Designed miniproteins, single chains, continued (5). Designs and how they scored, part 58

Each design is a single chain, and the fold is of that chain. pLDDT is the mean over its residues in the fold that is shown.

## One batch from the design tools (miniprotein)

Design m17998
Fold by ESMFold2-Fast:
Structure m17998 (fold): chain A 80 residues (1-80)
Amino acid sequence: SESKELAEKLEKIAEKYRKEGRLSMATIIESLRDSVVEKLPEYRKKYEELSKSSDSLDQARAEGYYLLYELPKAIIKYEE
Protein backbone atom coordinates (compact mmCIF):
# COMPACT_ATOMS: atom_id res chain seq x y z
CA SER A 1 0.00 0.00 0.00
CA GLU A 2 1.04 3.64 -0.40
CA SER A 3 1.05 4.16 3.39
CA LYS A 4 3.35 1.13 3.80
CA GLU A 5 5.78 2.37 1.12
CA LEU A 6 5.93 5.85 2.68
CA ALA A 7 6.33 4.37 6.19
CA GLU A 8 9.28 2.25 4.99
CA LYS A 9 10.98 5.30 3.42
CA LEU A 10 10.42 7.42 6.55
CA GLU A 11 11.85 4.56 8.66
CA LYS A 12 15.04 4.66 6.53
CA ILE A 13 15.31 8.44 7.05
CA ALA A 14 14.84 8.00 10.83
CA GLU A 15 17.51 5.24 10.84
CA LYS A 16 19.92 7.59 9.00
CA TYR A 17 19.36 10.30 11.65
CA ARG A 18 19.86 7.76 14.47
CA LYS A 19 23.18 6.64 12.94
CA GLU A 20 24.23 10.30 12.72
CA GLY A 21 23.41 10.76 16.45
CA ARG A 22 20.44 13.05 15.67
CA LEU A 23 18.01 11.30 18.00
CA SER A 24 15.52 14.22 18.20
CA MET A 25 15.25 14.38 14.40
CA ALA A 26 14.76 10.60 14.24
CA THR A 27 11.94 10.85 16.80
CA ILE A 28 10.23 13.66 14.83
CA ILE A 29 10.29 11.60 11.60
CA GLU A 30 9.00 8.50 13.46
CA SER A 31 6.14 10.60 14.91
CA LEU A 32 5.33 11.90 11.41
CA ARG A 33 5.31 8.31 10.09
CA ASP A 34 2.94 7.10 12.83
CA SER A 35 0.49 10.04 12.81
CA VAL A 36 0.36 11.27 9.19
CA VAL A 37 0.90 8.02 7.25
CA GLU A 38 -1.98 6.34 9.15
CA LYS A 39 -4.33 9.11 7.94
CA LEU A 40 -3.14 9.30 4.29
CA PRO A 41 -6.10 7.35 2.79
CA GLU A 42 -8.55 9.69 4.58
CA TYR A 43 -6.67 12.82 3.44
CA ARG A 44 -6.63 11.58 -0.17
CA LYS A 45 -10.36 10.71 -0.10
CA LYS A 46 -11.27 14.14 1.31
CA TYR A 47 -9.05 15.88 -1.24
CA GLU A 48 -10.65 13.97 -4.15
CA GLU A 49 -14.21 14.57 -2.90
CA LEU A 50 -13.80 18.28 -2.05
CA SER A 51 -11.79 19.13 -5.21
CA LYS A 52 -14.85 18.16 -7.32
CA SER A 53 -16.94 20.87 -5.62
CA SER A 54 -17.57 24.23 -7.34
CA ASP A 55 -17.64 25.88 -3.88
CA SER A 56 -14.52 27.96 -3.14
CA LEU A 57 -14.48 26.90 0.54
CA ASP A 58 -14.54 23.21 -0.43
CA GLN A 59 -11.70 23.86 -2.89
CA ALA A 60 -9.66 25.59 -0.14
CA ARG A 61 -10.26 22.60 2.18
CA ALA A 62 -9.21 20.26 -0.66
CA GLU A 63 -5.89 22.16 -0.93
CA GLY A 64 -5.35 21.68 2.81
CA TYR A 65 -5.91 17.92 2.58
CA TYR A 66 -3.70 17.74 -0.51
CA LEU A 67 -0.84 19.40 1.42
CA LEU A 68 -1.27 16.94 4.32
CA TYR A 69 -1.37 14.02 1.85
CA GLU A 70 1.81 15.22 0.04
CA LEU A 71 3.78 16.19 3.19
CA PRO A 72 5.45 12.76 3.78
CA LYS A 73 6.35 12.52 0.06
CA ALA A 74 7.88 16.02 0.09
CA ILE A 75 10.01 15.19 3.16
CA ILE A 76 11.17 11.91 1.57
CA LYS A 77 12.09 13.70 -1.69
CA TYR A 78 14.00 16.41 0.21
CA GLU A 79 15.91 13.93 2.43
CA GLU A 80 16.74 11.42 -0.36
Scores: mean pLDDT 82

Design m17999
Fold by ESMFold2-Fast:
Structure m17999 (fold): chain A 73 residues (1-73)
Amino acid sequence: AEVRDKANQLVVKAAREIIDAADSLPVEQARKKGDEIIARLEKELRELGVDDETIANYVAALRTVLDDALARK
């Protein structure tokens, strides 16, 4: 429960930061910032002991969030 709850909090925080970056920055800078946020999240989830499949699913979902947000610019 603890690992799952913390992982969910980190993913929600990362998604908010990605959306904020997409809204506030030019496309190229937003992509770079999004990549940095996703890389940080992947590292944090690995350190929490989250399995590789779950990490890959979160990373894919956040990349989709970034791409969708940028497509709306």
Scores: mean pLDDT 85

Design m18000
Fold by ESMFold2-Fast:
Structure m18000 (fold): chain A 83 residues (1-83)
Amino acid sequence: AGKKVAEDFVKSKEFQDLIAQNPGLGYFAPPSDIVAGTVTKNEIASGLTRMVGEVEANKQGEAIYNAVRDAMVKAGVPESWFH
């Protein structure tokens, strides 16, 4: 179930819009890893540190993680998969 939802989400316009707005997410964290809880907002923020500098990386990482979480919950992923 979760694997299919993640695969369908990756093919969606919603995911492509997220990648267009947040290209670092597609590089550092595929949606399936976020759903599985194997990627954290801190890992996304760490990757962004090299792109935008340390000053805003953690805030941007949290915003990206929250945007992906909210989009996946809207697509049918249980909110309990996110911590």
Scores: mean pLDDT 57

Design m18001
Fold by ESMFold2-Fast:
Structure m18001 (fold): chain A 83 residues (1-83)
Amino acid sequence: SELEKLYREELKDLKEQVESRIAKARQTGLEEALRVVDEAIRAFEILKEYARKRNLPSLVEEIDKWIQELRERKEQLRAELAA
């Protein structure tokens, strides 16, 4: 559907923005990087709800995978901060 295409384009753009923000935040410090990753997780959770409400299950699964990847990165950043 056209709506699914728009969501996929938005997700691609958001992912690129998030990757750029995380990279810049890491240059500032691990705490800032952790904050950016946490904000991204919340943003993707909102997008996941929108995809679910619009009955786009394949997009829900794709968003969920990205949330899991961000959560893994968050745990890695927390481990680095604790070291």
Scores: mean pLDDT 83

Design m18002
Fold by ESMFold2-Fast:
Structure m18002 (fold): chain A 62 residues (1-62)
Amino acid sequence: VEEEIIKFIEENKDLPPLMAYLKLVNKIDILATKAGLDPEELLERVKKYLSPQILKVYEVLK
């Protein structure tokens, strides 16, 4: 699950930060549901893999 998210972040790094963040949140919701995990818990776990720009968006929107 975490590997899929890391790959997704890399594949979408060239998108505007807000768009990349919104797509990431949606992907986390899908993967968390599939794996039987809490989406919020999974997002907190992977935030360390976010680019500084996307992390800034996350901090503003929390």
Scores: mean pLDDT 76

Design m18003
Fold by ESMFold2-Fast:
Structure m18003 (fold): chain A 92 residues (1-92)
Amino acid sequence: ALENYRKGEIAYVQKKYDEAIKYFEKAIKDSPKYHPLIGGAYYLMGQAYLEKNKYEEALKWFQKALEIFPKDPTVKKGINEALEKLGKEPIE
C-alpha cells in the first residue's frame, strides 16, 4: 500500500496523472478500509482527475476523501473547485 501510494505521489508531482491514478488505485486496494492513506489516495485521485478535466470523477473521489476527513478544508476546497467547473453551487 505505502509503496504504491508513494509511486502515485511521485507520478502526480511529475504531472503524470494517468500513472498517478493507477498507483493510487493499487494503494486503495492494498489498504485496510479505515487507513488514513486511503483518504490521502482518494484526495489525490480527485486532484488528478481535476487536472485531467474529468470533473464528475474528481467530485466522486473528493467526496470519498471527505467521508474519511469530514472536516478537512483542503478536501472541501477540492469539492468546490470540481463543483464550480460543473456549474454547480459550492458546499460550506
Scores: mean pLDDT 80

Design m18004
Fold by ESMFold2-Fast:
Formats: C-alpha cells, structure tokens, sequence
Structure m18004 (fold): chain A 72 residues (1-72)
C-alpha cells in the first residue's frame, strides 16, 4: 500500500510499504508531524530492517527528516 507522510514543516513524501508495515508507517507519520526525529529515525530503521520499505524509500524519508529539522 501507499502512504503519504507529512513532516512538521509541511514537507510530504509518499512511500510504498508492505501491508504488515502499515502500522509502523502510521507511527512514523505521527512522529514526523510531532517533530520527534529521534523516534522517526528508529521507526525508519525498523521499517527498513523489517523489509517493509526499500533503501530508496529510506533515503526519501531521510531527506524529509532533514528538511523538517532545518525548518525547526
């Protein structure tokens, strides 16, 4: 499934995630909206190591997190 994630600064990224990864992706969206970048980084790692997202998607999420950090 596809999910759109939003950073606290309003930046967005759309990723494709496995069905089993959707709950973690929703937790990631909540962490990003809250500006909780430490939690967001852990959730991206869990999604990647669990095989729920690709390396390219993990890189896109890293860019979103950097944009959010720069805007804070």
Amino acid sequence: PEITLTGKDGSTVTITVTAAGVALAKELDAALKAGDLERAERLVLQLYLGGHITAEQAQQLGKLMKATEAAL
Scores: mean pLDDT 80

Design m18005
Fold by ESMFold2-Fast:
Structure m18005 (fold): chain A 60 residues (1-60)
Amino acid sequence: MTGGEALLTLSEEQAGDILTAGRSGFGNSGGNGGYKAAKDKALEYGMSEEQANAIGKGMV
């Protein structure tokens, strides 16, 4: 599953929130920060570790 495919299973609000968290994390800590922020936010929305990891990798 790609990060894009995982995001399509979410509402527009949830997907936007995850993408915003990833961009903020990237700006603060580079690719690892973006990865971690997006992954953590996806996990907060109840996504599986595999889905959250795919979304996070899309932010690197």
Scores: mean pLDDT 73

Design m18006
Fold by ESMFold2-Fast:
Structure m18006 (fold): chain A 72 residues (1-72)
Amino acid sequence: PDPAALAAALRAAADAAADPRVSAVLTEGMNLAEQGASAEEVERAALRAASGLSPDALMTLMRTLGAAIAAA
């Protein structure tokens, strides 16, 4: 994915997220993508930051990340 497009998609996803913990993880990913991080680096950072999320919140995060990467 294009890093700029990935950052824009993650920003939109974070703004739309109902769970503030999911929104925070997506915002961290957006900041990394704005710095030119790869999709793999963003995914690694998201999984690290996802510590303590419920299974449902983790599934929502993973689904949202996949959609953002596909949109980029």
Scores: mean pLDDT 81

Design m18007
Fold by ESMFold2-Fast:
Structure m18007 (fold): chain A 86 residues (1-86)
Amino acid sequence: SYLQQAQQNQQLGDQYLQQGDLRSASYYYSLSGYYYYLSGQYRQSSIYYQQAARVLSQVTDIPDVSRQLAVDVSLQSSQSYLDLDK
């Protein structure tokens, strides 16, 4: 289920953060936010997207995976908005 995938990615994010791998932690927190969104858990989605952004802000360079994920999140948000308008 999407909720289980959200929780699994959250756990991976926590693991990488504890290891000091900020790029991987940010990536998995973003995936967690995405799956919480797909499961209808909008508050949890917001929390983990914000956590991903906070962790990413500590990285001195812009990783390709973070740029790709930011684009994907923007597209998903835009699509959700358009679907609500129909």
Scores: mean pLDDT 74

Design m18008
Fold by ESMFold2-Fast:
Structure m18008 (fold): chain A 84 residues (1-84)
Amino acid sequence: SLVEKAKEYEEKGEELAKQKRYLEAGEHFVKSGEYYEKAKDYESAAQSFLKAATMYEKAGRLDLAEQYREKGIELLKKAAELKK
């Protein structure tokens, strides 16, 4: 399923982050977020994109960090609206 693929990328991202491979960890968290978003799990997608932003910041990729932080915040707003 889409959620299973999202979790696989999230787990790989967390392992890469433990190894301080922050750029690769960020890329995996982005893939996780994309799969959660396709599954319409906007809260989990937002969390994955915010993790990606943190990884990109640690990797010195500030433009990517800002991009995915903004995407994560917008998805949190979308998730909140859908709970009404």
Scores: mean pLDDT 90

Design m18009
Fold by ESMFold2-Fast:
Structure m18009 (fold): chain A 68 residues (1-68)
Amino acid sequence: MTPWQETLRTVIADLRQQRAQETDPQLRAALDAYIAELERLLADPSATLDEVLDAVGRHSARIAAIRR
């Protein structure tokens, strides 16, 4: 595994734990979308670190906007 793939697995595990504790349907949907995209990138042999960082930035911004 590349170092970023190991980090990505840890991030996905943390997000899954957050999703399990979340009761707000909008935040649950946002976390589910975030997890799904990161899992897709982890499974994609052509995925780059830049694509992962872009996905993290986009989903983090979306979650922050929902939390307001």
Scores: mean pLDDT 83

Design m18010
Fold by ESMFold2-Fast:
Structure m18010 (fold): chain A 89 residues (1-89)
Amino acid sequence: SMEEIDAEITALGPVLAEAGIDALKSPDPRVRLAGLTLAEMGIGLLVKSGQYEKAKEYAKRMAEAARQAGLTDEANRFEKIAKELEKKI
């Protein structure tokens, strides 16, 4: 059913976000860029499903991982996403 498909898409959000965070630990810039995209997709799916608190936590973890990777602009962007999501809770 459509509800079952939506549940599977909703479950994909955390999987993509975790993969993105792990990818930021890579020394390969291409893998880190892929990680940013995966995390954005995962957080976006959580937002679409109304899981704002979970999306906020992944955005915070992504900001920290990006900061550790030296990606300051990306870290600031994910921190801003987390702050905007806090307003929806």
Scores: mean pLDDT 83

Design m18011
Fold by ESMFold2-Fast:
Order: sequence, then C-alpha cells, then structure tokens
Structure m18011 (fold): chain A 78 residues (1-78)
Amino acid sequence: MDAGRRALEETRRLVREGMERGPEAGKVGAIGAVALAEQYPESAPEAADWVRQVREKNPEVAEVAEEALARLEEIARA
C-alpha cells in the first residue's frame, strides 16, 4: 500500500538531513536516493533533484553526487 510512499518520504528526509549535517551525511543521502530509485523507478527524477540539491550545498560530495545522478538517469530511462 504506502510502502513506496513511505520509502520515498524517508529518502527525502535523509537527503535533506545530508544537506544540513554536512558532506558525509550528504554522501549517504545520495546513495540512499539511488537505492530507493532501484526499488521504485518512478521516483528516479525526484531523487535526482534531491541529489542535485545535496551537491549544490556540499561541493565535497560532487563526485558521489555525479555518480548517483548518472545512475538515476539510467533508472529513469528504463
């Protein structure tokens, strides 16, 4: 029922906390966004937006964010 929506909300929370807590939490959030999109491909475009926000706030996560965005693009096209 709401499993996908709850997982999406939790990933949004983790990404937002990553932006607030700094680079290491931002990396974890980006990885979590990819994992969510693998389970729920329809969330990939939204997850990509969150990863872009994390990258903008924390330049130190740029490499991890770029890898996550590339994977999210692939998931969104599948």
Scores: mean pLDDT 73

Design m18012
Fold by ESMFold2-Fast:
Structure m18012 (fold): chain A 84 residues (1-84)
Amino acid sequence: SHMAQHQQAIDDVATLMRAVADVEELWVKSQIAKKKDPELGEKYEKLARDAEDELRIVRAQLHSPEEAKKAIEDYLKRKKEEEE
């Protein structure tokens, strides 16, 4: 239905905008932190790169849900292995 398509478009745009904002925010934090605390800056840089991977997944979801699902599963597996 038109209403379902409209709601999906709103949700997709909101998801994309949030992912973009996360990447921008973390890169800005990294740049600011590196000037006074290089170690903190490197931690924010790692988070920014993780956010870039998440943005790539979100973009893939809008183009190919099947490829996006696989990319998400691979990303989560890698992150879980890093915590162990």
Scores: mean pLDDT 79

Design m18013
Fold by ESMFold2-Fast:
Structure m18013 (fold): chain A 73 residues (1-73)
Amino acid sequence: SMEEIEKETPFVLYLMGAVFAEKHGDYEGAIKWYEKAIEVAPEEERPELYRDLARVYEQAGKTDLAKKYREKA
């Protein structure tokens, strides 16, 4: 359906942006894309995204935020 396509398109786009940013060492960009992905993600997928965001925060040296998001996962 169109509603499924609209949901899926933003999620996939944000997730792709996050993965590319992280792989290229753009941790600030990766954080922004993962945050957007979480906002539109299905509930069942949020724990995995919290783990990914925690990893990126750790790589960015933001240890307190990394701990917070590991607890959410």
Scores: mean pLDDT 80

Design m18014
Fold by ESMFold2-Fast:
Structure m18014 (fold): chain A 72 residues (1-72)
Amino acid sequence: DLEKLKEITAAIGEVTREIQRELISLGASVEDLNELSKEVSKILREGHKNLDKQAALDKVRAAGAKLLEKLK
C-alpha cells in the first residue's frame, strides 16, 4: 500500500525533525545527529516491512530519548 508507506515516511520524518531540533538546542554534536539519522533509517526500513506506524514512531522517540539523556 503506497499511501500507507507515504504516511509512515512522513510521520517518521516529522518526529525526527522535532528530535533533531531538541538535540541541537542542547548542543548535540554532528556525531549525535548522525547516530539519530542511522537509527531512523533502520526504523524506517522496518516500518515499511510491517506497516506499523505507531511501533515505528515509538522506536524513533525511544532512540531520541536515549540521545537526549546523554546531553542532560
Scores: mean pLDDT 79

Design m18015
Fold by ESMFold2-Fast:
Structure m18015 (fold): chain A 57 residues (1-57)
Amino acid sequence: MQRARALRDTRAVGAEVVEIPKGTEVEVLARKDGMALVRLADGRVVLVGEHSLELLS
């Protein structure tokens, strides 16, 4: 399972626009064309710019 952390406060797009605070950890489901599809801790799935994430080992 690939995890990532938000490098900065960022906006993500799902059914609604979601604010992701800096330091938030997310699960990466897919990455393509500079975007990451991620699952938040509350179960929401959103698209966020890949450049706003740090991949965790």
Scores: mean pLDDT 81

Design m18016
Fold by ESMFold2-Fast:
Structure m18016 (fold): chain A 57 residues (1-57)
Amino acid sequence: LSEEIRKEIDEAMQQIALSVTQIGLSNHPPSSEDEQLAQRFATSQPQASQLLRQAVA
């Protein structure tokens, strides 16, 4: 894997963990900002994001 893909995977994992933690701590549904972050990953690195999603699933 290229360095870029490794970075993307790490960032995606961190975002997932942060989203889960935020929901638990705030008792609020995910904000529009959380949705935008996920969308940005899909837009900027669609291939890496797809691979990560399949690996995590």
Scores: mean pLDDT 60

Design m18017
Fold by ESMFold2-Fast:
Structure m18017 (fold): chain A 81 residues (1-81)
Amino acid sequence: SKKLKEAKELAVEAGEKWALEVVKKAEELGGTSDEERKALEEKVKPIADKAAEEIRELVEKGDVEGVKKKTEETLEEIKAL
């Protein structure tokens, strides 16, 4: 369906937005070493993985607004690290 297709496209965009926020977060923490960046990525991974699972369920339902909301909630969780 058109809604399912739109939800899938938004799910891909969510991953890109989260990746960009991780980069910004690393800059804010002043960590420039590979070890510090990797430590941040390891903290983000379980948050992103859980959000991706929840988004997958929302995509199956064609819940476009739910995908958008979960994307923004996950961004706020990453910002709070």
Scores: mean pLDDT 79

Design m18018
Fold by ESMFold2-Fast:
Order: structure tokens, then C-alpha cells, then sequence
Structure m18018 (fold): chain A 61 residues (1-61)
């Protein structure tokens, strides 16, 4: 969960913990989440959400 999400560029431990708490436990789930779902997490704005999704997709493809 946390260790997997730390592989995403721009995701530190605190953000990884928030993602897991919000139900995003895998890189695939983060990539599939969409911008609107990620922006519901405290501290994630639209631009950051887009960047996180792009980096997650790079790890899957």
C-alpha cells in the first residue's frame, strides 16, 4: 500500500498515507481515480492531481 504509492514521483510518505486512508491502495487505483476523486483529498489541488495520475500511468505503461 504505502510503499507501492511511494514509487509514484511526487508522492511522499504523508501523501501516500492520505491516499491509502482515502481508499487508494495501489498505483492502478490512483491512475484510475480521476482528477475529481483525488482533489477530495486534503492538500491535493487539480494540478497536483493531474501530475500524480500522469506519474502513476507511467509506472503502469
Amino acid sequence: AIEELLKIKGVGRRLAELLVKAGFKTIEQVAEAGVSELTKIPGIGRERAIQIIKEALKLLF
Scores: mean pLDDT 80

Design m18019
Fold by ESMFold2-Fast:
Order: structure tokens, then C-alpha cells, then sequence
Structure m18019 (fold): chain A 94 residues (1-94)
């Protein structure tokens, strides 16, 4: 059930990321739009992973980082997304 929950959480986060990337593209890669959406992604990741162990939270966040690198082609926006997730990883590790 925990493995199923991890997969479900990751699927939701991947779908949210895809929607956010489309919105960023529609707004001509506006950094303010990107910052706002990635803050929402981080808040959503915190809430969705809340009941997972620290180890499982880190696994989900590392998979999300891999997916960010695959999906986000704009290097500035990709670095912003990765930085946001890496900050969350540090919070979880503490």
C-alpha cells in the first residue's frame, strides 16, 4: 500500500508539473509565473508526501527531479524547478 501510495503521489506530481510547464510556455517563460507555479508544486509535494516516511518522501522528490530534467527544456526554468525541489529535499533531510 505504501508503494502504491508513492506511485500515485508521483503520478499526481508529474501531471501537475506537465500542466505547470504548459502554463509557463503559454506565458513566454515568465520567471514570475514559473516561481509562483513551482512554489505551488513544492507546497503540493509537501502535502501529498506528508504521510510517507522520510525515505519515501526523498525517493519521490528524487524521481520528481529526474522528471523535471526530462520535461523542462528551457534551462533557466529547469534550474528554478530543480532549486525549488532541492530546497524541499534539504528540509525533509533535516
Amino acid sequence: SMEEKKEEVLKKLKKALETMVAEIEANNYDPAVARSLFATLVAGAKELTKDLSKEEQLEVLEELKKYIEEVIKNPEIREMALAAVEELIREVEE
Scores: mean pLDDT 87

Design m18020
Fold by ESMFold2-Fast:
Structure m18020 (fold): chain A 72 residues (1-72)
Amino acid sequence: SEAERHRERAGRFVAEARKALAAGDNETAARYYEEASREFRRAADALPDDHPLKADLEVASDFFRKQSERLK
């Protein structure tokens, strides 16, 4: 599904952000967390309002947006 594709992309961006953090590259980590946030938002937007995962995906989007901002 479209939501699944966006969720998978978000997971890959989170993994890349964590690798960048481990290397001390906060700028690269911030960019990857921002991309993860956008992909979680796209995943949520692809789901109907009554879908059980929608709220969790919106929370994940907000969480990684805030992580990106903290690294700037």
Scores: mean pLDDT 89

Design m18021
Fold by ESMFold2-Fast:
Structure m18021 (fold): chain A 84 residues (1-84)
Amino acid sequence: MEAIGEKDPRNAKAHVMRGRKHFEEKNFEAAEKDFDKAIEIDPKHPAAWHNKARVFEAMGKKEEARKWKERAKEIEKEHPEVVA
């Protein structure tokens, strides 16, 4: 029986939503952790990568933010149906 747990994209979206709320509250470290968990659950969804980049910009890590934005665009290109 092959029943290895698959990553649930709904759980990734829940972490993105939670991270966005923390970001709006300026809890940037909590937001980053939630986006990191979303990426671990579903690394192929660009929303978590885009939001992680926003957190790094807000924390003053602009060069790291650019790197994460580039990664998000790469993932978005690999999954164009997600944004179509």
Scores: mean pLDDT 74

Design m18022
Fold by ESMFold2-Fast:
Structure m18022 (fold): chain A 79 residues (1-79)
Amino acid sequence: TDEYRQQAIEYLEEGRRYALEGDTEKAVEYLEKGAEYARKAGDTSAATTAEQGREFALEGDTKSAAFLADQAIQQLRYQ
């Protein structure tokens, strides 16, 4: 589970970076991967937060997407 948790964090960090750069397509891709690996790690809370970030990225709201990616990363690191 620790390897899945670390992989989720790495994908969410990439998703956050792409969201901040305005690359909505890459942000969606990496937030989806982050949510997938958060679920594999057994962290359904972080996965749900990452999925919410993905939805905002799909709508072009990159600021909210980046915020939720950061929240999911914090959940994975500190829960």
Scores: mean pLDDT 88

Design m18023
Fold by ESMFold2-Fast:
Structure m18023 (fold): chain A 110 residues (1-110)
Amino acid sequence: DREILLELARLALEAGKILLTHSEDILKAIGLVLQGIGLEIDAELFPPSLALAQRAVDLILDAIAEGKELGDSAVTQQLVDIARRGVDVLRTSPDPGIRALAEALAAQLA
């Protein structure tokens, strides 16, 4: 479903933006934001794909890893909360591959 992938891409971009406002490594944070923008563009222009959903999940996990390096527990919690919203979005998919991504992401957050 295109709407599920669009929402997931928006969540990935939101994660990158949170990191950009808190990171001292501005170039790395900009890279994550640009990846998020690319995901939103691809979700609008191309047919829904499991590969696009995986790219968005990977970006969210990369943002969480970077947030942990900052040592700011509040920022890390905001990023984890975005990832949990991503799990909920993925679980609404009729595609069993996309639902499997939800469970993989949920396990990574436990």
Scores: mean pLDDT 83

Design m18024
Fold by ESMFold2-Fast:
Structure m18024 (fold): chain A 85 residues (1-85)
Amino acid sequence: SKAEEYLKKAEEYLNSGDFEKALEYIRQALREVMKETDPEKALELAQKVLDIAQKIIEQSTDFDIRMEAAVLEVAAATIIASLKS
């Protein structure tokens, strides 16, 4: 899926230390997760978004990058909570 392609790119950029590009691809992945009709697949993908966002928060020293990652973390956590209820 497009979400899986974007998540793979986000992980590649995260591993190279390009947090701005990692955030760009997580945002794209999250938009695709919201279009996912299979709730189990949506949950799996949202959990991957959450994990990458948390890693950006832990590894980045840039305040703006950390804040953007925190917003995406909250968005992914909200989707996960919605899918589990």
Scores: mean pLDDT 87

Design m18025
Fold by ESMFold2-Fast:
Structure m18025 (fold): chain A 73 residues (1-73)
Amino acid sequence: PEIVEVDSSDPAVQALVAAGAIDDINGKYYLAILDENHARVAASEEALKAAIKNNGGLVLEKVDGKWVYAGRE
């Protein structure tokens, strides 16, 4: 999947903050959209690539068109 750089105003990052999944906001994150309803976020591009490869990291799902933290895998 394509990896893009996002800031803390991104809806996916905001969903992680609202859920308490991110304790320390550094203002810069990396996002991968896996499909229409699934995404992953990490603090670095390398960490996100590792999370995708190892089926781990912070998981996001779309609920009613909004990103929601679905859990850690």
Scores: mean pLDDT 76

Design m18026
Fold by ESMFold2-Fast:
Structure m18026 (fold): chain A 47 residues (1-47)
Amino acid sequence: GGVLLLRGLAATFRVWGQSSSPELQVYARQAYQMFQDLRDKYEKDLA
C-alpha cells in the first residue's frame, strides 16, 4: 500500500543521505526536502 511506499522512499533517502558520494547526498537531500514539504503541507491542511 501507499504507507509501505512512503516508508520505502524514506529508507532510500536515508541511505542516499549517508552515502559517501556528494552527488547522491545532494540528490537525496533535495528529494527528501521536496517530499517533506509536500507531506507537511498536506498533513497541516488535514490537521
Scores: mean pLDDT 66

Design m18027
Fold by ESMFold2-Fast:
Structure m18027 (fold): chain A 98 residues (1-98)
Amino acid sequence: SKVEELIERLKELRKKIENGELSQKEIEEKGSELIKEIRSILDELSEEELSEISNLVSGIRQALLKLENPNEKLLKELFDLEVELGVKLLEFAVEKVV
């Protein structure tokens, strides 16, 4: 599925950042592309998919924070996405209580 491919790309990006395999330009390009793709399917994601993607996005942001000169714009975009994903997860939690 498109979501499974996106999750694999997020895992690969995190791993490559942690291993120092990507230039700053490649991190920006790949990160920005993935953020756009996640936002485009945000309303189509299940609770389980939202949770997994949220954890991977957080993991990528944490990996970037460990770099000597992290891309501040990309960090902000990842944080904003984490908030958007968190709001969607909260909507599922509220629906289960009501």
Scores: mean pLDDT 85

Design m18028
Fold by ESMFold2-Fast:
Structure m18028 (fold): chain A 72 residues (1-72)
Amino acid sequence: GLGDEAAARGAREGAAAGTAAGGASGFYQKHLSSKNPEASEAALRAAREAAASNTDAGGAQMALIAYEKAEE
C-alpha cells in the first residue's frame, strides 16, 4: 500500500543520498588528484552523475547546485 511505498521510498532516498554524497565526493576527489586529463574528466562526469541520481527532483537539483558551487 501507500505506507509500504512511502517506507520504501524513504529507504531508497536515504541510500541514494548517502551514495550521492559519498560517491560524488569520492569521484570529485579523483578528479582533483588525477594527473591524466581523460581520467580527470571521466571522474568529474561520474561525480555529476552520482549527484544527479540523488533522491527526487528537489534533492537532485540541490546536489547539483552544491556541486557546481564547489567547482567555483
Scores: mean pLDDT 52

Design m18029
Fold by ESMFold2-Fast:
Structure m18029 (fold): chain A 80 residues (1-80)
Amino acid sequence: TEKPMKVKIKVTLTLDDGSTETFEVETTVVNGVPEDEEKVKAVEERVRALAPRASSVELHVVATDEDGKVTERSGTVTRP
């Protein structure tokens, strides 16, 4: 009864020196669990390590269900 979703996650960090780092990961999510959990975790760990040196972090998530319905979510976190 659980529907698989194709999820594309894009994270863009703007660092204190004005440079940008972009990470992308694509995975299929079944029952709320990413099929490629290792790739998702690697991106999370890298973003977490760079976050103290980032002036902003932009997150863009695109999810496509088995019926082709697309859901987009984006957010930006700016350091004070």
Scores: mean pLDDT 76

Design m18030
Fold by ESMFold2-Fast:
Structure m18030 (fold): chain A 67 residues (1-67)
Amino acid sequence: SNKKYTIEELEEIRKKASTVVQAALKDIIDYFKEQGKTEFTIDEVLEAIKNAPKEVQEEVKKLLESK
């Protein structure tokens, strides 16, 4: 099923991340706020970080899957 995340849920996930991933998630959250989006799929979050290092992408994916 397509699990959706809110800005608040992404902020909670960010708090559990490493410092590098916290910075990446902050940039993505700010980008989504600028776009006027309030809910996101895991695919949309992963697309937003697709240019990040693979280690950052894997940590974000793991954090989203554990939520």
Scores: mean pLDDT 78

Design m18031
Fold by ESMFold2-Fast:
Structure m18031 (fold): chain A 65 residues (1-65)
Amino acid sequence: SAEIEAKAQRRVAALREAYEAGDEVAVRVGAHDLGLPLETIREELESGDYSRLLAALKALLEAEQ
């Protein structure tokens, strides 16, 4: 849904801002919450390709409805 997509995009933006600010704790917590390896999240935030982050966030948000 458009709401799930918007929420996922907002969470990616927040995680990117934390990464750019050097907030390692926020990035680590994000990895744990999404069940993704920390390395995967760092690689996506560094590259600007958030495909796996967006997929994991959408799956999480859909499962909680």
Scores: mean pLDDT 82

Design m18032
Fold by ESMFold2-Fast:
Structure m18032 (fold): chain A 80 residues (1-80)
Amino acid sequence: SPEKQELIERAKELIKKAEEILKNSTDPHLKRVAKSVINMLKEAIKLIEQSDDPRTLELAKRYIDAAEKEIESLEKQLKE
C-alpha cells in the first residue's frame, strides 16, 4: 500500500533525526528520551509491516505522530 510505504518512510526519517539528537547530545536525559523515541518508531514500523488491520495501522500512525512531537521538543531543548 502506498499509505503504508509513506508511514514507514516518515518513521525512518524521524529515526534518523532522533539518532542525530542522540549523537550530538551530551545530556543523559535527552539521550534516554531519544532512545525511547527510536524504539517507539521501530515498533510502529513493525506494526505497519505485519498488519493489515486498520486499527493497528491507526495505532502505528499515532505512535509516529507522538514521536514527531517528542523530536520537535528535543530539538527545541537543544536550542536552549
Scores: mean pLDDT 84

Design m18033
Fold by ESMFold2-Fast:
Structure m18033 (fold): chain A 70 residues (1-70)
Amino acid sequence: SSLAEAKKRVEDMVDEVYRAAQRSREEARQKTLELADFMAQNTDVRDLGLQKMLEKMRELVEEAVAARQA
């Protein structure tokens, strides 16, 4: 049960970082630090959190590149 809760929490935190990034880079940084702290305390979900974060970083980079080319 604890592991299932930690998995859901890390996924929710990654989504919150992505939503924050759409509003403000500063908010995204703060949410990223919260996610990093959670993953440091819950190593069983760290790899999942890292994979999800890389996925969201790719989306943000693609959006930034498109915006600069427009």
Scores: mean pLDDT 76

Design m18034
Fold by ESMFold2-Fast:
Structure m18034 (fold): chain A 64 residues (1-64)
Amino acid sequence: SMMEQQKQRIIEETRQRLREAGASDEQVQRAEQALRTVGSVHDVEEVERAAKLIVRHVTERTAA
């Protein structure tokens, strides 16, 4: 469905943003798993919200 394609796009964009921010491969894999889990029971808006929180959390920890 279009919604599933949108969720997958958010996951792929989040992986790229985390890598560009200096996140480890483990952090990227954990983020992908978390977003897939959210996407299995929630809509696109919740996946996008979770992605923003994950990016913020990882980038703040990597910069600190």
Scores: mean pLDDT 81

